# Ledger of designs, part 65: designed miniproteins, single chains, continued (5)

Each design is a single chain, and the fold is of that chain. pLDDT is the mean over its residues in the fold that is shown.

## One batch from the design tools (miniprotein)

Design m18238
Fold by ESMFold2-Fast:
Structure m18238 (fold): chain A 81 residues (1-81)
Amino acid sequence: SMEEKIKKAEEEIKKLLEEFEKEARKITDHNQLDQLQNKLLSEVVQILVDLELSREDASKLLEKTMKELSKIVKKIKEEQA
């Protein structure tokens, strides 16, 4: 069902965000951090495509992911200041 696909996407995205935070904390160079962010977003888009989510559901999950990513990046940059 679509609900099961959404739940699977949310679980996979959560794992990617947790792994991103762990890897991002090891990075002191902002350019490398930007590259890691781009890699994460590409992997998220691939999950949404592979699970064949509706355009509306994919857009909502991507927006939520980008907001969470921004919070993680801001937190890490503030801790390294």
Scores: mean pLDDT 85

Design m18239
Fold by ESMFold2-Fast:
Structure m18239 (fold): chain A 97 residues (1-97)
Amino acid sequence: MSEKELNIEVILAMVQIARSVTQLAGETLLSKVEDPQAKQQLQELFDQQLALGDKAIEEIKRAGEEGNLEEAEKVHEDFLKEMSQIDSQIDKILEEV
């Protein structure tokens, strides 16, 4: 395994961990929300975060096949930015319930 290949594997693991944390956080938060409208909005946002994780995982795997560390790093950066934007929306909904 090359250094470049190892670094891509680490990025992949980081995204997989973030996806797992999102799933667990979603289950926990949804269990505490009594308002049906807020619960539906939160479910949709968590579903979006899981979809972003799935997309990032596939794109990083492709970058790994091509030995393209720069692409894997770009996908990871974009993933973190999009996840952060959705986290802000989740926080806003939770402030209102």
Scores: mean pLDDT 86

Design m18240
Fold by ESMFold2-Fast:
Structure m18240 (fold): chain A 93 residues (1-93)
Amino acid sequence: SKSIEIVKEKLIKSSGASEEQLPEVEKIAEELVKQFEKIPEALKEYIEKNKLSKEELEELIEDLEEVKKKNEVEEFQKALEESIKILKEELEK
């Protein structure tokens, strides 16, 4: 609920959505929050298909940790945290 409201408010601010578009923006926010849960698995598949260097993995970890610090959406923070864990596990191989 709170995460959906945060995403909705950010979408309204960035797109300038009118009051008539608010119900559609709310549906988009709900779908985006649900899609965040899929980010770690998509990243794992990407790493398995692409041979990322140690330097590329370290840079991606740093970038994701920075994004996590600035984000207020709990589901996105959890997805980023799990993604960082996957990247760190790949570095240890």
Scores: mean pLDDT 76

Design m18241
Fold by ESMFold2-Fast:
Structure m18241 (fold): chain A 59 residues (1-59)
Amino acid sequence: ALALPARSAEEEARIAEIVRLMTEYLDQLSAEQLDRVSARLQTARSVEEVRAILREEAA
């Protein structure tokens, strides 16, 4: 068993779904909004925080 609990297949699937949704939003966001989102996403420590940041910026 080489799989680490910190990044399971399920968690990777969830991240991929969020990234997919984020890509759709990128077409709607301005360059300024993209810069803000990128900075906030880099400080996020969990997939839940990533989703929250994306939703807040999209609003």
Scores: mean pLDDT 67

Design m18242
Fold by ESMFold2-Fast:
Structure m18242 (fold): chain A 105 residues (1-105)
Amino acid sequence: SEELEKKKDEIMKVLAEAFNRILEIASTLDEETQKKVIDIAREAASRIFDEIEKAKNLEEMYKAVREILEDFLKEVSKYATPEQVEEIRKVLDEFLKKIEEIIKK
């Protein structure tokens, strides 16, 4: 449906903004940590875009996106400090809230 595709486009824009913000945070990290976080973020972004593209149900997509972001934070936590992980988590929580608002329209 046209409404489904419009919501998917809005969600993709919100997620792109979230990953751009994560890359800005990563740019403040040491070079070794930055490289690892960027690689992990690119992999997570690719998985999320695939879930959005194939989604027939936005609630199921949201659940899959949340699981991918939880995996992302677990991987990042192996390299980043607890304070850096908390900063990234806050960005993800904000953008998940925006996605939920789009779905509930």
Scores: mean pLDDT 85

Design m18243
Fold by ESMFold2-Fast:
Structure m18243 (fold): chain A 76 residues (1-76)
Amino acid sequence: SAAEEERRRARALAEEEGRRLVAEFQATMKANPDLPATQIAELRTEYVSRIQRLVKELGLPPELLRELTAELEALG
């Protein structure tokens, strides 16, 4: 159905943008190896919030949010 196609497209875009945000966070960590733990925690919170907004605005299931945030947490 059109609704299923739209939801599939929305999910693919969210996964792509989520992966880009994760890669951006990882690149920032690698470029700044001496960042204090507090700053790293603040950055992680920022990126989690961006992913949460993306998933919420596209009306996608919370499972995707958990998957993307788990990957982000595993990186730093």
Scores: mean pLDDT 77

Design m18244
Fold by ESMFold2-Fast:
Structure m18244 (fold): chain A 72 residues (1-72)
Amino acid sequence: SSDTQKAQQHIAQAQALIDQARAGKATDADIEQARQLALKAASYAHKAGDQQLLQRAAQVLGEINSLRRAPP
């Protein structure tokens, strides 16, 4: 479905930003963008009824949360 494709696209985009963050090449804004992409992926996965995509989106969100700086 189009929702499945959108979930996959958003997961891929979020993962690319996570990879940039791990390389020390992402800004706080890039990390927040990755979080928004992962949340959108979870929403599309839920609409598609795709439990495996939902689990992948949750995993990506967990990775992003570990990358975020504590607020000052």
Scores: mean pLDDT 83

Design m18245
Fold by ESMFold2-Fast:
Structure m18245 (fold): chain A 85 residues (1-85)
Amino acid sequence: PTVRVEVVAETEERARELAERIVALAQAKGVVLSVEVRGTHAVVTAQFPTLEQAKEFLEEARRLAEKLGAERVETRIESEDVPAP
């Protein structure tokens, strides 16, 4: 499964910090596909072996972003498919 986390922060510096922490969280159990920071917006796309792990990551990422003071957090499953071997 491929998932997307989009966060909006108060400052560009905070957006970068949020992106870095979310990337570290994703790397623990999955693969980071892309990271994009544009002003106060950060988007992280990552892939996980199972839908359960993907959902667990999204919940943890949301909680982390809220703890670090994100103004808005959007989490989405972009694809439930596992990449072909």
Scores: mean pLDDT 80

Design m18246
Fold by ESMFold2-Fast:
Structure m18246 (fold): chain A 70 residues (1-70)
Amino acid sequence: DELKKKIEELRKKADEYEKKAQEHRNTMVALAAALPPEADHLVAKHGNLWQKYEDLAKKYREEAEKLEKE
């Protein structure tokens, strides 16, 4: 079943991007709590990467759902 393989691959990619997003979110929170104000650029960097990987995870989950419904 070729469709099942494609859906599983898309879900796996979504999970990988979700994990990356969570890692950057956790790093951003830790930096914001522990580091001096001069680290604001690192907080922003990890915040931007968190958003980027959240968006990628959502995109891959939506593609998997679309294939499952079709």
Scores: mean pLDDT 80

Design m18247
Fold by ESMFold2-Fast:
Structure m18247 (fold): chain A 74 residues (1-74)
Amino acid sequence: MEEETRKRIEDTQQANLNLQRAQKLVDEAYKKDKSIGEKGKKILDEAQRTVASSSPAEGLKAAEEALKKIEELL
């Protein structure tokens, strides 16, 4: 019970850290090319919604996938 709760907290924290990293990359993309920045923002917005509405594990996966996709745009 306690281990499952700890894992959920850790997954949520890691998802939020990945979303923060993705936001920083989106901000950098906007400085270089507005079109790339807009594509990155769309990916980030979808991932943020998934993190808010899904299980912590699914949210973490969505945040990691979003970060990877945004890195590939840069």
Scores: mean pLDDT 82

Design m18248
Fold by ESMFold2-Fast:
Structure m18248 (fold): chain A 76 residues (1-76)
Amino acid sequence: MAAELREALRRVIENYRRRVEQLEKEGADPKVVERLRQLVDAAEARADEVARSLARAGLTLTAVTPDELLLDGPPG
């Protein structure tokens, strides 16, 4: 269901936020960390919009993860 899909996407994005925090603790360049945080925020906003649109249309987003959106970079 849409709520279950949103919860799954939220968990994945939260895991990415924690990964970025770990990179910061490991001494990664603060500019790189900030850029990654921006990408995660953009992916979260897009994932919610996409999940809502697909749910409204009666479609399922079973094979796409936020990871793929992050790899391609932010839409812009």
Scores: mean pLDDT 65

Design m18249
Fold by ESMFold2-Fast:
Structure m18249 (fold): chain A 74 residues (1-74)
Amino acid sequence: SDALRREIEELEEQIRRLLAEIERLSGRDGEELVGEYLRDPMAFRARASPEVVALAEEALRLIEEAKRLEEELE
């Protein structure tokens, strides 16, 4: 639906803002850092600051929500 498409677009914009904040704090690509968290969350938590960990977890939550809505579209 058009409404679902708009919700996904809004989530994508929120994710972009979170990834930019991760880049500002870490000096590294936000998407790359989120990918590292997904591969090894324990190692990531041991190496990254608590602030960066919290942002990565929030970005992952929104990414998962966007995937859920995309599945409802198709």
Scores: mean pLDDT 84

Design m18250
Fold by ESMFold2-Fast:
Structure m18250 (fold): chain A 60 residues (1-60)
Amino acid sequence: MKITIKYEGDKATIKVEGENTEPTEVEIPKELAEKIIEHIKENADVEIKKEGNTTTITIK
């Protein structure tokens, strides 16, 4: 599973890509996106790439 988070001001756009799922894109508050990233890091083996305002998380 791949999660791409793009930060724009006070909001973040989260795109979720799974092998058997259509890509889903949702806009949420930046604070909520940061909490989601923290929970994923605590509960899963992940690879995180940061490029400017975009954070890509790959769950293994």
Scores: mean pLDDT 77

Design m18251
Fold by ESMFold2-Fast:
Structure m18251 (fold): chain A 53 residues (1-53)
Amino acid sequence: LSSARLLSQNMAAYGVASGNVDEVIAKAEKIGLGKLTETEAANQQRIFQQLQQ
């Protein structure tokens, strides 16, 4: 919820704007979130888009 908001802002800081799920997973791993499943990456991408738009 609030953590999802923070995660989305961190993704934005890494320039995640293409909608590429693989890129979201790679960025999350670099942030130290560990490994995201495809579903989790899609959810983060969705939230990111909502916060950016």
Scores: mean pLDDT 57

Design m18252
Fold by ESMFold2-Fast:
Structure m18252 (fold): chain A 66 residues (1-66)
Amino acid sequence: MRYATPDSLEEAIAFIRDLIRDEHASVDDILKNLEALLPQRVVEELRRAFPDLRGVLEEMEAEVRA
């Protein structure tokens, strides 16, 4: 999975969306395992860019599972 690991905010958002759609990951599972799923630098950038990351992921989950 190392080569499929996101290295930018856009890649991280796409990867998370795929986890919700294909792996049926919950927002809580993604948030609590964020550092295991993504490089630490990308996690830090995500939290900086999206202070309400939970809200962003919940909206994504609603769209993907609609």
Scores: mean pLDDT 75

Design m18253
Fold by ESMFold2-Fast:
Structure m18253 (fold): chain A 99 residues (1-99)
Amino acid sequence: MIINLSDEQKAQLAELHDRIDAAVRRLLAGEDVDEAKAELRAVFEERGYTVLDIRVTPDRVTVILLNPKGHRIQLTYTVLPSGRMLVSVTDLDLTPPVE
């Protein structure tokens, strides 16, 4: 399945960029972890999503959301050596599980 975001949806996400970026960077640094998780939860819940899980590894933060249609969405945030942040979006209920 191809995930296509409109330019308007990209602009709406950009207004949250500073909040998400700061929270993700704090989680990756191991700084204020509980507060950073609470900030990510607040950002998504303010937009009508339910936050199911927030997972932190040394190079990425993964957020699992339930959207208003009842689909589980995985967001993966990766900070590159250049300082740039990449975001990957996967619909878990439309993607077959790998056995």
Scores: mean pLDDT 72

Design m18254
Fold by ESMFold2-Fast:
Structure m18254 (fold): chain A 70 residues (1-70)
Amino acid sequence: MDEMRKKVLELLRKDVELRRETERREKAEGGKITAKVRELARKKGLTDKQIALGQELADKLYEGIEKMLE
């Protein structure tokens, strides 16, 4: 159980780092990454509502993970 918990925390830490890097890149690109992702999602048949829901869920998940790590 403790060993599994350590591995999960390491994975979550890596995901938080990837999220921070994505935010940094989006700021540098002036929102171009978000526009590109939206185009790809629309090409896959996702609606703007589904994209917004996915973003909200991801943000909540990473906020919770960040609190667990800090």
Scores: mean pLDDT 68

Design m18255
Fold by ESMFold2-Fast:
Structure m18255 (fold): chain A 100 residues (1-100)
Amino acid sequence: SREQRALDAFRRLSQIPDTVEALLDPAVLRELLLELGRVIRYDPSLLDFVKPRMERIRRQLEEEGRLDEYRALVAEVIDELLAEGAISDEVAAVLRELLL
């Protein structure tokens, strides 16, 4: 079931929109980070399949001049999730390395 939880999180992650507008919505970004956190927790090897999508997102945000705004929002949402106990310190560290 651990592997199944990772696969379920990976599938949910694929359904989250990745437009600039969607990713600058705190509710959408929160959902993205929670599903990424589940992937990291249950099967971090699946991150190799996520990295190309995250790099594409980074390039699009940079091209639109919104990368700094996105990084600030990511940092805020990670801090909120950590304060709520929704993610561990270990998951937060991996999310920061992946997205910041």
Scores: mean pLDDT 88

Design m18256
Fold by ESMFold2-Fast:
Structure m18256 (fold): chain A 65 residues (1-65)
Amino acid sequence: MMDEAGRAAGVRAASAAGVSAEEADRLGTWMAETGDGTAVGRELAARVGPEAGNRAGAGLSVGGL
């Protein structure tokens, strides 16, 4: 029942990293499935750059304790 919150968190992090709305939705779904903001942050780093991915991952870790 927390998949909706994970999806929203993933979309927000991806949008903050500057990815497209479609990619943000995809990453939000990944967040809902894994429940792991660090994994999503790593994937963002691989696709858009390590600095943007690291910042997104840090935000998810703090918010998703």
Scores: mean pLDDT 62

Design m18257
Fold by ESMFold2-Fast:
Structure m18257 (fold): chain A 93 residues (1-93)
Amino acid sequence: MIPEDVKYAIALLVYEILKRRGQEDIAKEVAKEIVNAKSLDEVLEILRKHGLVDELYRLLGIPKMPDEQLFAYIERLVKLDPKVVELAKKYIE
């Protein structure tokens, strides 16, 4: 099972990407889909469906890597800055 904190962190990043695209109307809906995902594969399918994978890497400022390493990286970021989860909840509510 994917950690809740990691899902909220990804949801926040996706919200920011869609907001920058001018798609703020769907940003909350897509973020909620990510939070409700049951697995890493389901999160990745949501990201691919909305063309968000490349923009996620661009927003994070990191090189492309295997999906497992990307999720481990995000998990480490959440541990370094727990406020990311609080911000995600504020914007997705």
Scores: mean pLDDT 78

Design m18258
Fold by ESMFold2-Fast:
Structure m18258 (fold): chain A 143 residues (1-143)
Amino acid sequence: GIMDKLQQLAEQNKETLDSLLSEAEKIYKSSTDINVKASYAAATYHHLVGNLTEALLYALEALLYDQALKTGREDLLEELKKAEEAKQEDPLDPKKLLNYLNTLLNVAVTLKRKDLVDILKPFVEVLAKELGNTDVLERLSKL
């Protein structure tokens, strides 16, 4: 299923996840922001229980929250909050998961974090292909 494909991508990115968790830990220790701290805590919990997809996504979310705060981009902080809330309303809805992933990707692009864009693109592509979302796939081809 789609979740198995996302888990395989996360497993292929295990060394990247370890690096992201290390970066997110440093941010957690220096940040006073509740969203950064909550995202990092979720990432570490999911990593400990073997949910590598959720661990990777929450680690990316923590980094994006921190970067948005440091650059004064309150608009991006609001987009990240809304995307997470929508995903939590129905975690099993693939369309809500695609919207969440696409929001993380768009925020990473806007913040010029090519390293995070390169990590997110394959996850967005897998989900967009499974859902037949050609508009998202066309946008990905331009990144």
Scores: mean pLDDT 85

Design m18259
Fold by ESMFold2-Fast:
Structure m18259 (fold): chain A 68 residues (1-68)
Amino acid sequence: MSPLEEVRRRLLRLANELQEWGDKTGDYDRMLQRLQELVDRVRRLVEEGRYDEALELIDRRIEELRKE
């Protein structure tokens, strides 16, 4: 699997976790803000070829959401 494909798959997983959090809390504005901030950060890392850092960031955010 390409690094870009792996990042895409993990972003989709994170989006699902954020949607679940939004549904649970009803705070869709914060959900969308969190998604936008993360997508922008991941996009910058990918543009710089920093795929390992992008994957680590996504994994950390998923773990954080699961603890909430």
Scores: mean pLDDT 82

Design m18260
Fold by ESMFold2-Fast:
Parts: C-alpha cells; structure tokens; sequence
Structure m18260 (fold): chain A 82 residues (1-82)
C-alpha cells in the first residue's frame, strides 16, 4: 500500500539521519578537523537526498531490504563508537 511505502521511506529517512549523527561522532573521535568533517557530512547529506529520491521509485520489498541494510550499517557504526 502507499501508506506502508511512505512509512518505510520515513523510517529510512530516520535511519539516514541517525547514521549521519553517528558518523559525525566517529569523525570527531578520529580528530578529523571541523572543516573537513563539515564537508564530508555535506556530501553524505547529498547522498542521503539521492537515496530518498530513489526510494520513491522502489517497491515495498526493495524498501524493506534497504531498511535492513541501513539498520545493519547503523549497528556496526555504533559498535565503532563503543
């Protein structure tokens, strides 16, 4: 359904935002200079927008697969933060 598809896209958006936050913390822990971090995060934000635009053309099954991959990535990144 369209409602289910929109709910999945919203969850993907939330995961991308959380991944961004975790990556920002990881870059800070690695002592990456603030200007370099800002540039890297800006590029990530552009990629996230591209992914979300692509998500609008995806099936519910493809969205669920993407969601699971993003959840796995977030879990791995959180482990690196310790």
Amino acid sequence: SEAEKQALIEEIRRLLEEIRAVLEQLLAQQNVPPDVRQRALAHLDQLAEHILAQAETMSVEELRALLEKLRALLAELRELLA
Scores: mean pLDDT 87

Design m18261
Fold by ESMFold2-Fast:
Structure m18261 (fold): chain A 91 residues (1-91)
Amino acid sequence: LSPQQEREVRLALAQMALAVTKTNEDSFKKKLSESSKDQQIQDLKDTIALLRRARGLLDEAADQPGAQAARDEIDKEIAKYEKELKKIEES
């Protein structure tokens, strides 16, 4: 792939990860409410790790149209899940 094509693919992958996370939010929250504390911690850590990998893809695609908007949304999602993780760990 050309460097331009690689950046376009990275942006698309990051946007897909964000879209999947948002689409599955309600089902994920329901699953968390039905899970053990240890499973809740693991599922939240896995989700945060996925979003952090998507964030890293955007660092390599920062010049692409839509990259900043995707970055801002991923950062909001990470902050939201990190807050939930802290709440569960402190309970």
Scores: mean pLDDT 84

Design m18262
Fold by ESMFold2-Fast:
Order: sequence, then structure tokens, then C-alpha cells
Structure m18262 (fold): chain A 88 residues (1-88)
Amino acid sequence: HHMLEGEEAEAAAVGISTAYRAGHPDLAEQAGRVMAEAARKNAGLSEEEREQAIVDALTAFMQKAGIDGTEAARAAVEDYRRAREALA
């Protein structure tokens, strides 16, 4: 049992929210994992590169699932940024 770090937890929550917004609650757990993994893998990069990697990962996941989720992915990144600002 490992508690997700703040950024991983926020990214996971954003992924889950995006899946629900896209009408695919069945994909929420997968979306959360994809976002948390993207945040973790890119923790050593600049903030701009990290945010871009998160957008890319979520967009790729949505496309792979056959979902036109580009707008949902953009909204998710905005939610992620707001969550980070709220914790600062």
C-alpha cells in the first residue's frame, strides 16, 4: 500500500473525472492509472513538459479507447492546474 504523491493523486482524480465527463465511467480506473503514471514518469521534467506529457497520455488513452476526448482532455489539464494551485 503506497499513498500516491500529491501530483499523482491529483492527476489520477483528473483522469477519473475525464472518463466520467466523456460518458465512460467504466474506464475511470484505467484513466486514473494512466494519469498517475504519466505524472510519476515525468516528475523530473519541467512543469511545462510534465503538463504536456499528462495531456498527451490522456489524449492517447482516449483515442485508443475510441473516444473523441480532446475537449475533455483539455478540461482535465485545466482541472489539474487548478488543483495544484489550490494546494500551493
Scores: mean pLDDT 69

Design m18263
Fold by ESMFold2-Fast:
Parts: structure tokens; sequence; C-alpha cells
Structure m18263 (fold): chain A 91 residues (1-91)
């Protein structure tokens, strides 16, 4: 299920943080996993799950910014979604 997939990804990200992996590599992993998820709604669920469990304040700020922009992608206006998608590529 998608919920089991999100939980597995969340655990993998937390293990990388505990092992002291560079934040930039962890962010790259999050972005890669989001691209593999079937919908923007599933990506939102992953970010929300990470925010509940992540203790690193810098990573939390990045996740919060990403979540705000992903929620914009759920906007029914196609032109607004394209603009937000372009801005996400700059993160």
Amino acid sequence: SIEEKIEKITEEILELLEKGEKLSKIIDKVVEEIRKLPSDEAAVKLIEKLLERVKDEEFKKILELYLERLKGLLNPNVEERQKIREKLNEI
C-alpha cells in the first residue's frame, strides 16, 4: 500500500539522519522518493509524516517550505500549478 511505502521511506530518511548523513544528500533522497510517488497528495503525506518525526530544525524548515509549495500544486488552476512546479525545481 502507499501508506506502507511512505512509512518505509520515512524510516530510511530517519536512519540517514541518525547516521549523520549530509542534509543535502537527505534532501536529494526526499526529492527522488517524491518523484516516485503516484500523486502530489501522496507526496504531501510523506512530508507531513517526516515533519512529525524529524527533530532537526534546519531539515524541518526545508520540509515546511516544500509542503507549502506542494499544497499549491493541489490547486485546481493549471497555470498556478505550473508556476509552483517551476519554483519547486529551484529548491
Scores: mean pLDDT 75

Design m18264
Fold by ESMFold2-Fast:
Structure m18264 (fold): chain A 75 residues (1-75)
Amino acid sequence: EVYELDEELAKFLGMKSGTLFQIRGSIRKYLIEGKLYDPSTKTYDVSGTELGKILGKKKLTPEELEEEVLKHMKK
């Protein structure tokens, strides 16, 4: 399935729509390149990042990240 991204997430990822695989891949690349994962807390620290501003969060578990990203997508 293809999802439409809202304006903020679309601008951030450089894509207006995509499959879950494509959207997750782009976000994962950003998180890995930014070295944002803390294995001691098992969370992504997105404080001070553009992604954190879009999601309105500072720290997220992988599960919370998935839920917050889904709020910015429409079928």
Scores: mean pLDDT 81

Design m18265
Fold by ESMFold2-Fast:
Structure m18265 (fold): chain A 93 residues (1-93)
Amino acid sequence: MAALEVLRKAREGDLEGTTELLVREAGLPEELARAVAEALVSLSKELLERIEKAIEELPSSSTAYEIFQVLLELGVDEGDALLIATALARMLA
């Protein structure tokens, strides 16, 4: 699943690879993909692992809003959570 691959690259600190995957798999414009990648790479490895597990357990029909709520519960900043949830929702379908 492309969403899990993005989270794994972000956990490795691969900003360029994360940005490229977001453009290719989520269909984001490069500038928006970079903003999402920067938000993801800024998170701790431990938090990214928790996000990966939560996303793996979510139905593929999950909305951006449902992903956003999960990210908030895990302690992601509201602005970063909005960016990340929007991108990940596009990759779950």
Scores: mean pLDDT 84

Design m18266
Fold by ESMFold2-Fast:
Structure m18266 (fold): chain A 98 residues (1-98)
Amino acid sequence: STHSTNVNELSSRLTQAVPNLPSHHINALATATAGLVESERLLKNKDSLSTEKWVAAHLSKIGDQEEIKSILKTAGLSPEERSTVESVIDEFIGEKLS
């Protein structure tokens, strides 16, 4: 699936950028970010979304954003490593939503 492809691609990018970050944190960040990309894509296609699907996409987006923030706070990253992770995530989201 597109989601699984995005998770695998971002996991690879994060592993290269922050090789000392444990794999479970990398997988969790990649999964939440891939979910965020999917939610943002759905929210941009307003003309075909029911109210229920729109609400669900917004709640999923909020949940994924909070999970990313939680991992970045608890993973024991240096300020420089955190900045690198945030940059990689932001670049990936921008690429997938263009």
Scores: mean pLDDT 86

Design m18267
Fold by ESMFold2-Fast:
Structure m18267 (fold): chain A 71 residues (1-71)
Amino acid sequence: GETIKVGTIKSLSETTLLAIAAEIWKNFPVGSTVIIETPEGKYSMVAKSKEDILEFLKKYGKVGGVVSVKV
């Protein structure tokens, strides 16, 4: 599969994380793997809903963290 960089987390605000979750949900197929890379580690989940993506970003997101999707 191909790994596509979505962006870097600029803020941990609800508005910012929801915008990232909505962008991923709109542009990538259901069942794609969402990846967050931070200095503390690399985290991944299978995207089953926009709400699951948002909760994943809230749990593991850090300012400066890189968000990617593997299709």
Scores: mean pLDDT 87

Design m18268
Fold by ESMFold2-Fast:
Structure m18268 (fold): chain A 73 residues (1-73)
Amino acid sequence: MVLSQEEIDAAVEAVREHYRREAAQTPREEFLAKLDREIAQLEEQLKKETDPVWKEALERLIEMLREIKAELE
């Protein structure tokens, strides 16, 4: 399936909004631990990914999660 850049952008923003809402309801230490686990999982998926479209999507998701983590640290 071919995803447009706009569809990838919209998906990343939806995920960002979801994590920001979850951060408001979750203790900081627990939320940061969750982000670390999810970033590590996505980084492992990125290492195995050969499709350039999915690789770009994974890289953007990882960057977004790292930005949220930096805002909370």
Scores: mean pLDDT 77

Design m18269
Fold by ESMFold2-Fast:
Structure m18269 (fold): chain A 85 residues (1-85)
Amino acid sequence: MSPEERQRELERDGETFLSMSLEEVRAFVERVKEVARQHPEIAPQLAELLGAMLDRARKAGDEEKAKVAEEGLRFLEELTRRQRE
């Protein structure tokens, strides 16, 4: 599957983020991290996706989902930094 196809699949799955269980959110963020490890070139797009999920979780008052999304975002920022260096 192409990086673009993986990104679109993750974006589609992410639309149901607020209805996911905490375990499903953790599994989803781990999938995002794994895709970013395999395709660092789309890490900025994946960071945008996780940033949107973080914003939505914070607005919904779901602090636990927000923390999971924030941890994923930190991982993507670190990965992007290392790829530039």
Scores: mean pLDDT 79

Design m18270
Fold by ESMFold2-Fast:
Structure m18270 (fold): chain A 105 residues (1-105)
Amino acid sequence: SIGELLDSIRRISDLFQQFYNAESIEEQKKLFEEAKKAIDEFLALVKQQFSSSQALIDEIQDGNERIIKRIEEYLKKGDIEGAKQEAKNAYLYFQDLGKLLETLA
């Protein structure tokens, strides 16, 4: 259901808010691994709910991969502040995606 998709987005958003408030690279890495799992679960739900729209699935998958790569680069550099900024961008992306998916249901 669309409710399950929105619940999944809320979980991802909460994880990125926790990431943004984290003050150590180790805590950020732990939260990032949890966020990646939540994003994978979200994508599986998108594939189930919107199986007839390969273009939408591909766009969401590409957006997810771009966000993951950007955060990973800052974490590899030990750049806590850069990682926080990318987590904020991720939060906004998933908020906007939730609004889009609600209009498509």
Scores: mean pLDDT 88

Design m18271
Fold by ESMFold2-Fast:
Structure m18271 (fold): chain A 68 residues (1-68)
Amino acid sequence: MEEFRKDYEKVRKELIERLKKATTDEEFLDAVGEGLRKLSELADKYGLTPEEKLAIAREFVAEAEKLR
């Protein structure tokens, strides 16, 4: 779990930076979609439960919505 948390925080920060650099709504939505896919792959790599995976997705989407 600690190793996953470190990788998650790193990936999340990189994805949020990408969202901040998006100049159009299309670029922003594409970045959100790619971010959700990458976080899903990371969760699967560490064997997270569906509930944990959903919580991570919700947190990322909430942060993305605040940037819009």
Scores: mean pLDDT 79

Design m18272
Fold by ESMFold2-Fast:
Structure m18272 (fold): chain A 85 residues (1-85)
Amino acid sequence: GVEKAAKAIAEGVRAAADADGYLSAVEAGGGVGEGAGKAAAEGAISGEGGNTAGARVVGLAAENGGRVSAEEAAKAGAEGAREGE
């Protein structure tokens, strides 16, 4: 279900972070895409859920001047996945 997708997206985002625990909007989007792709392969998320997760993470990075912490991005991606379903 969506909780499995939210966890996969959060893990993907954290894995994309640099050594300082931050990521750019592009890196965060890639992490969301990997997590959402894994969840979609298992039927745990729709394309709309994945797109909402990506939009939330990109929006957060834009608000923070193009960089976001891995933990904040992971939370935003997980929340977006739940909202988009």
Scores: mean pLDDT 75

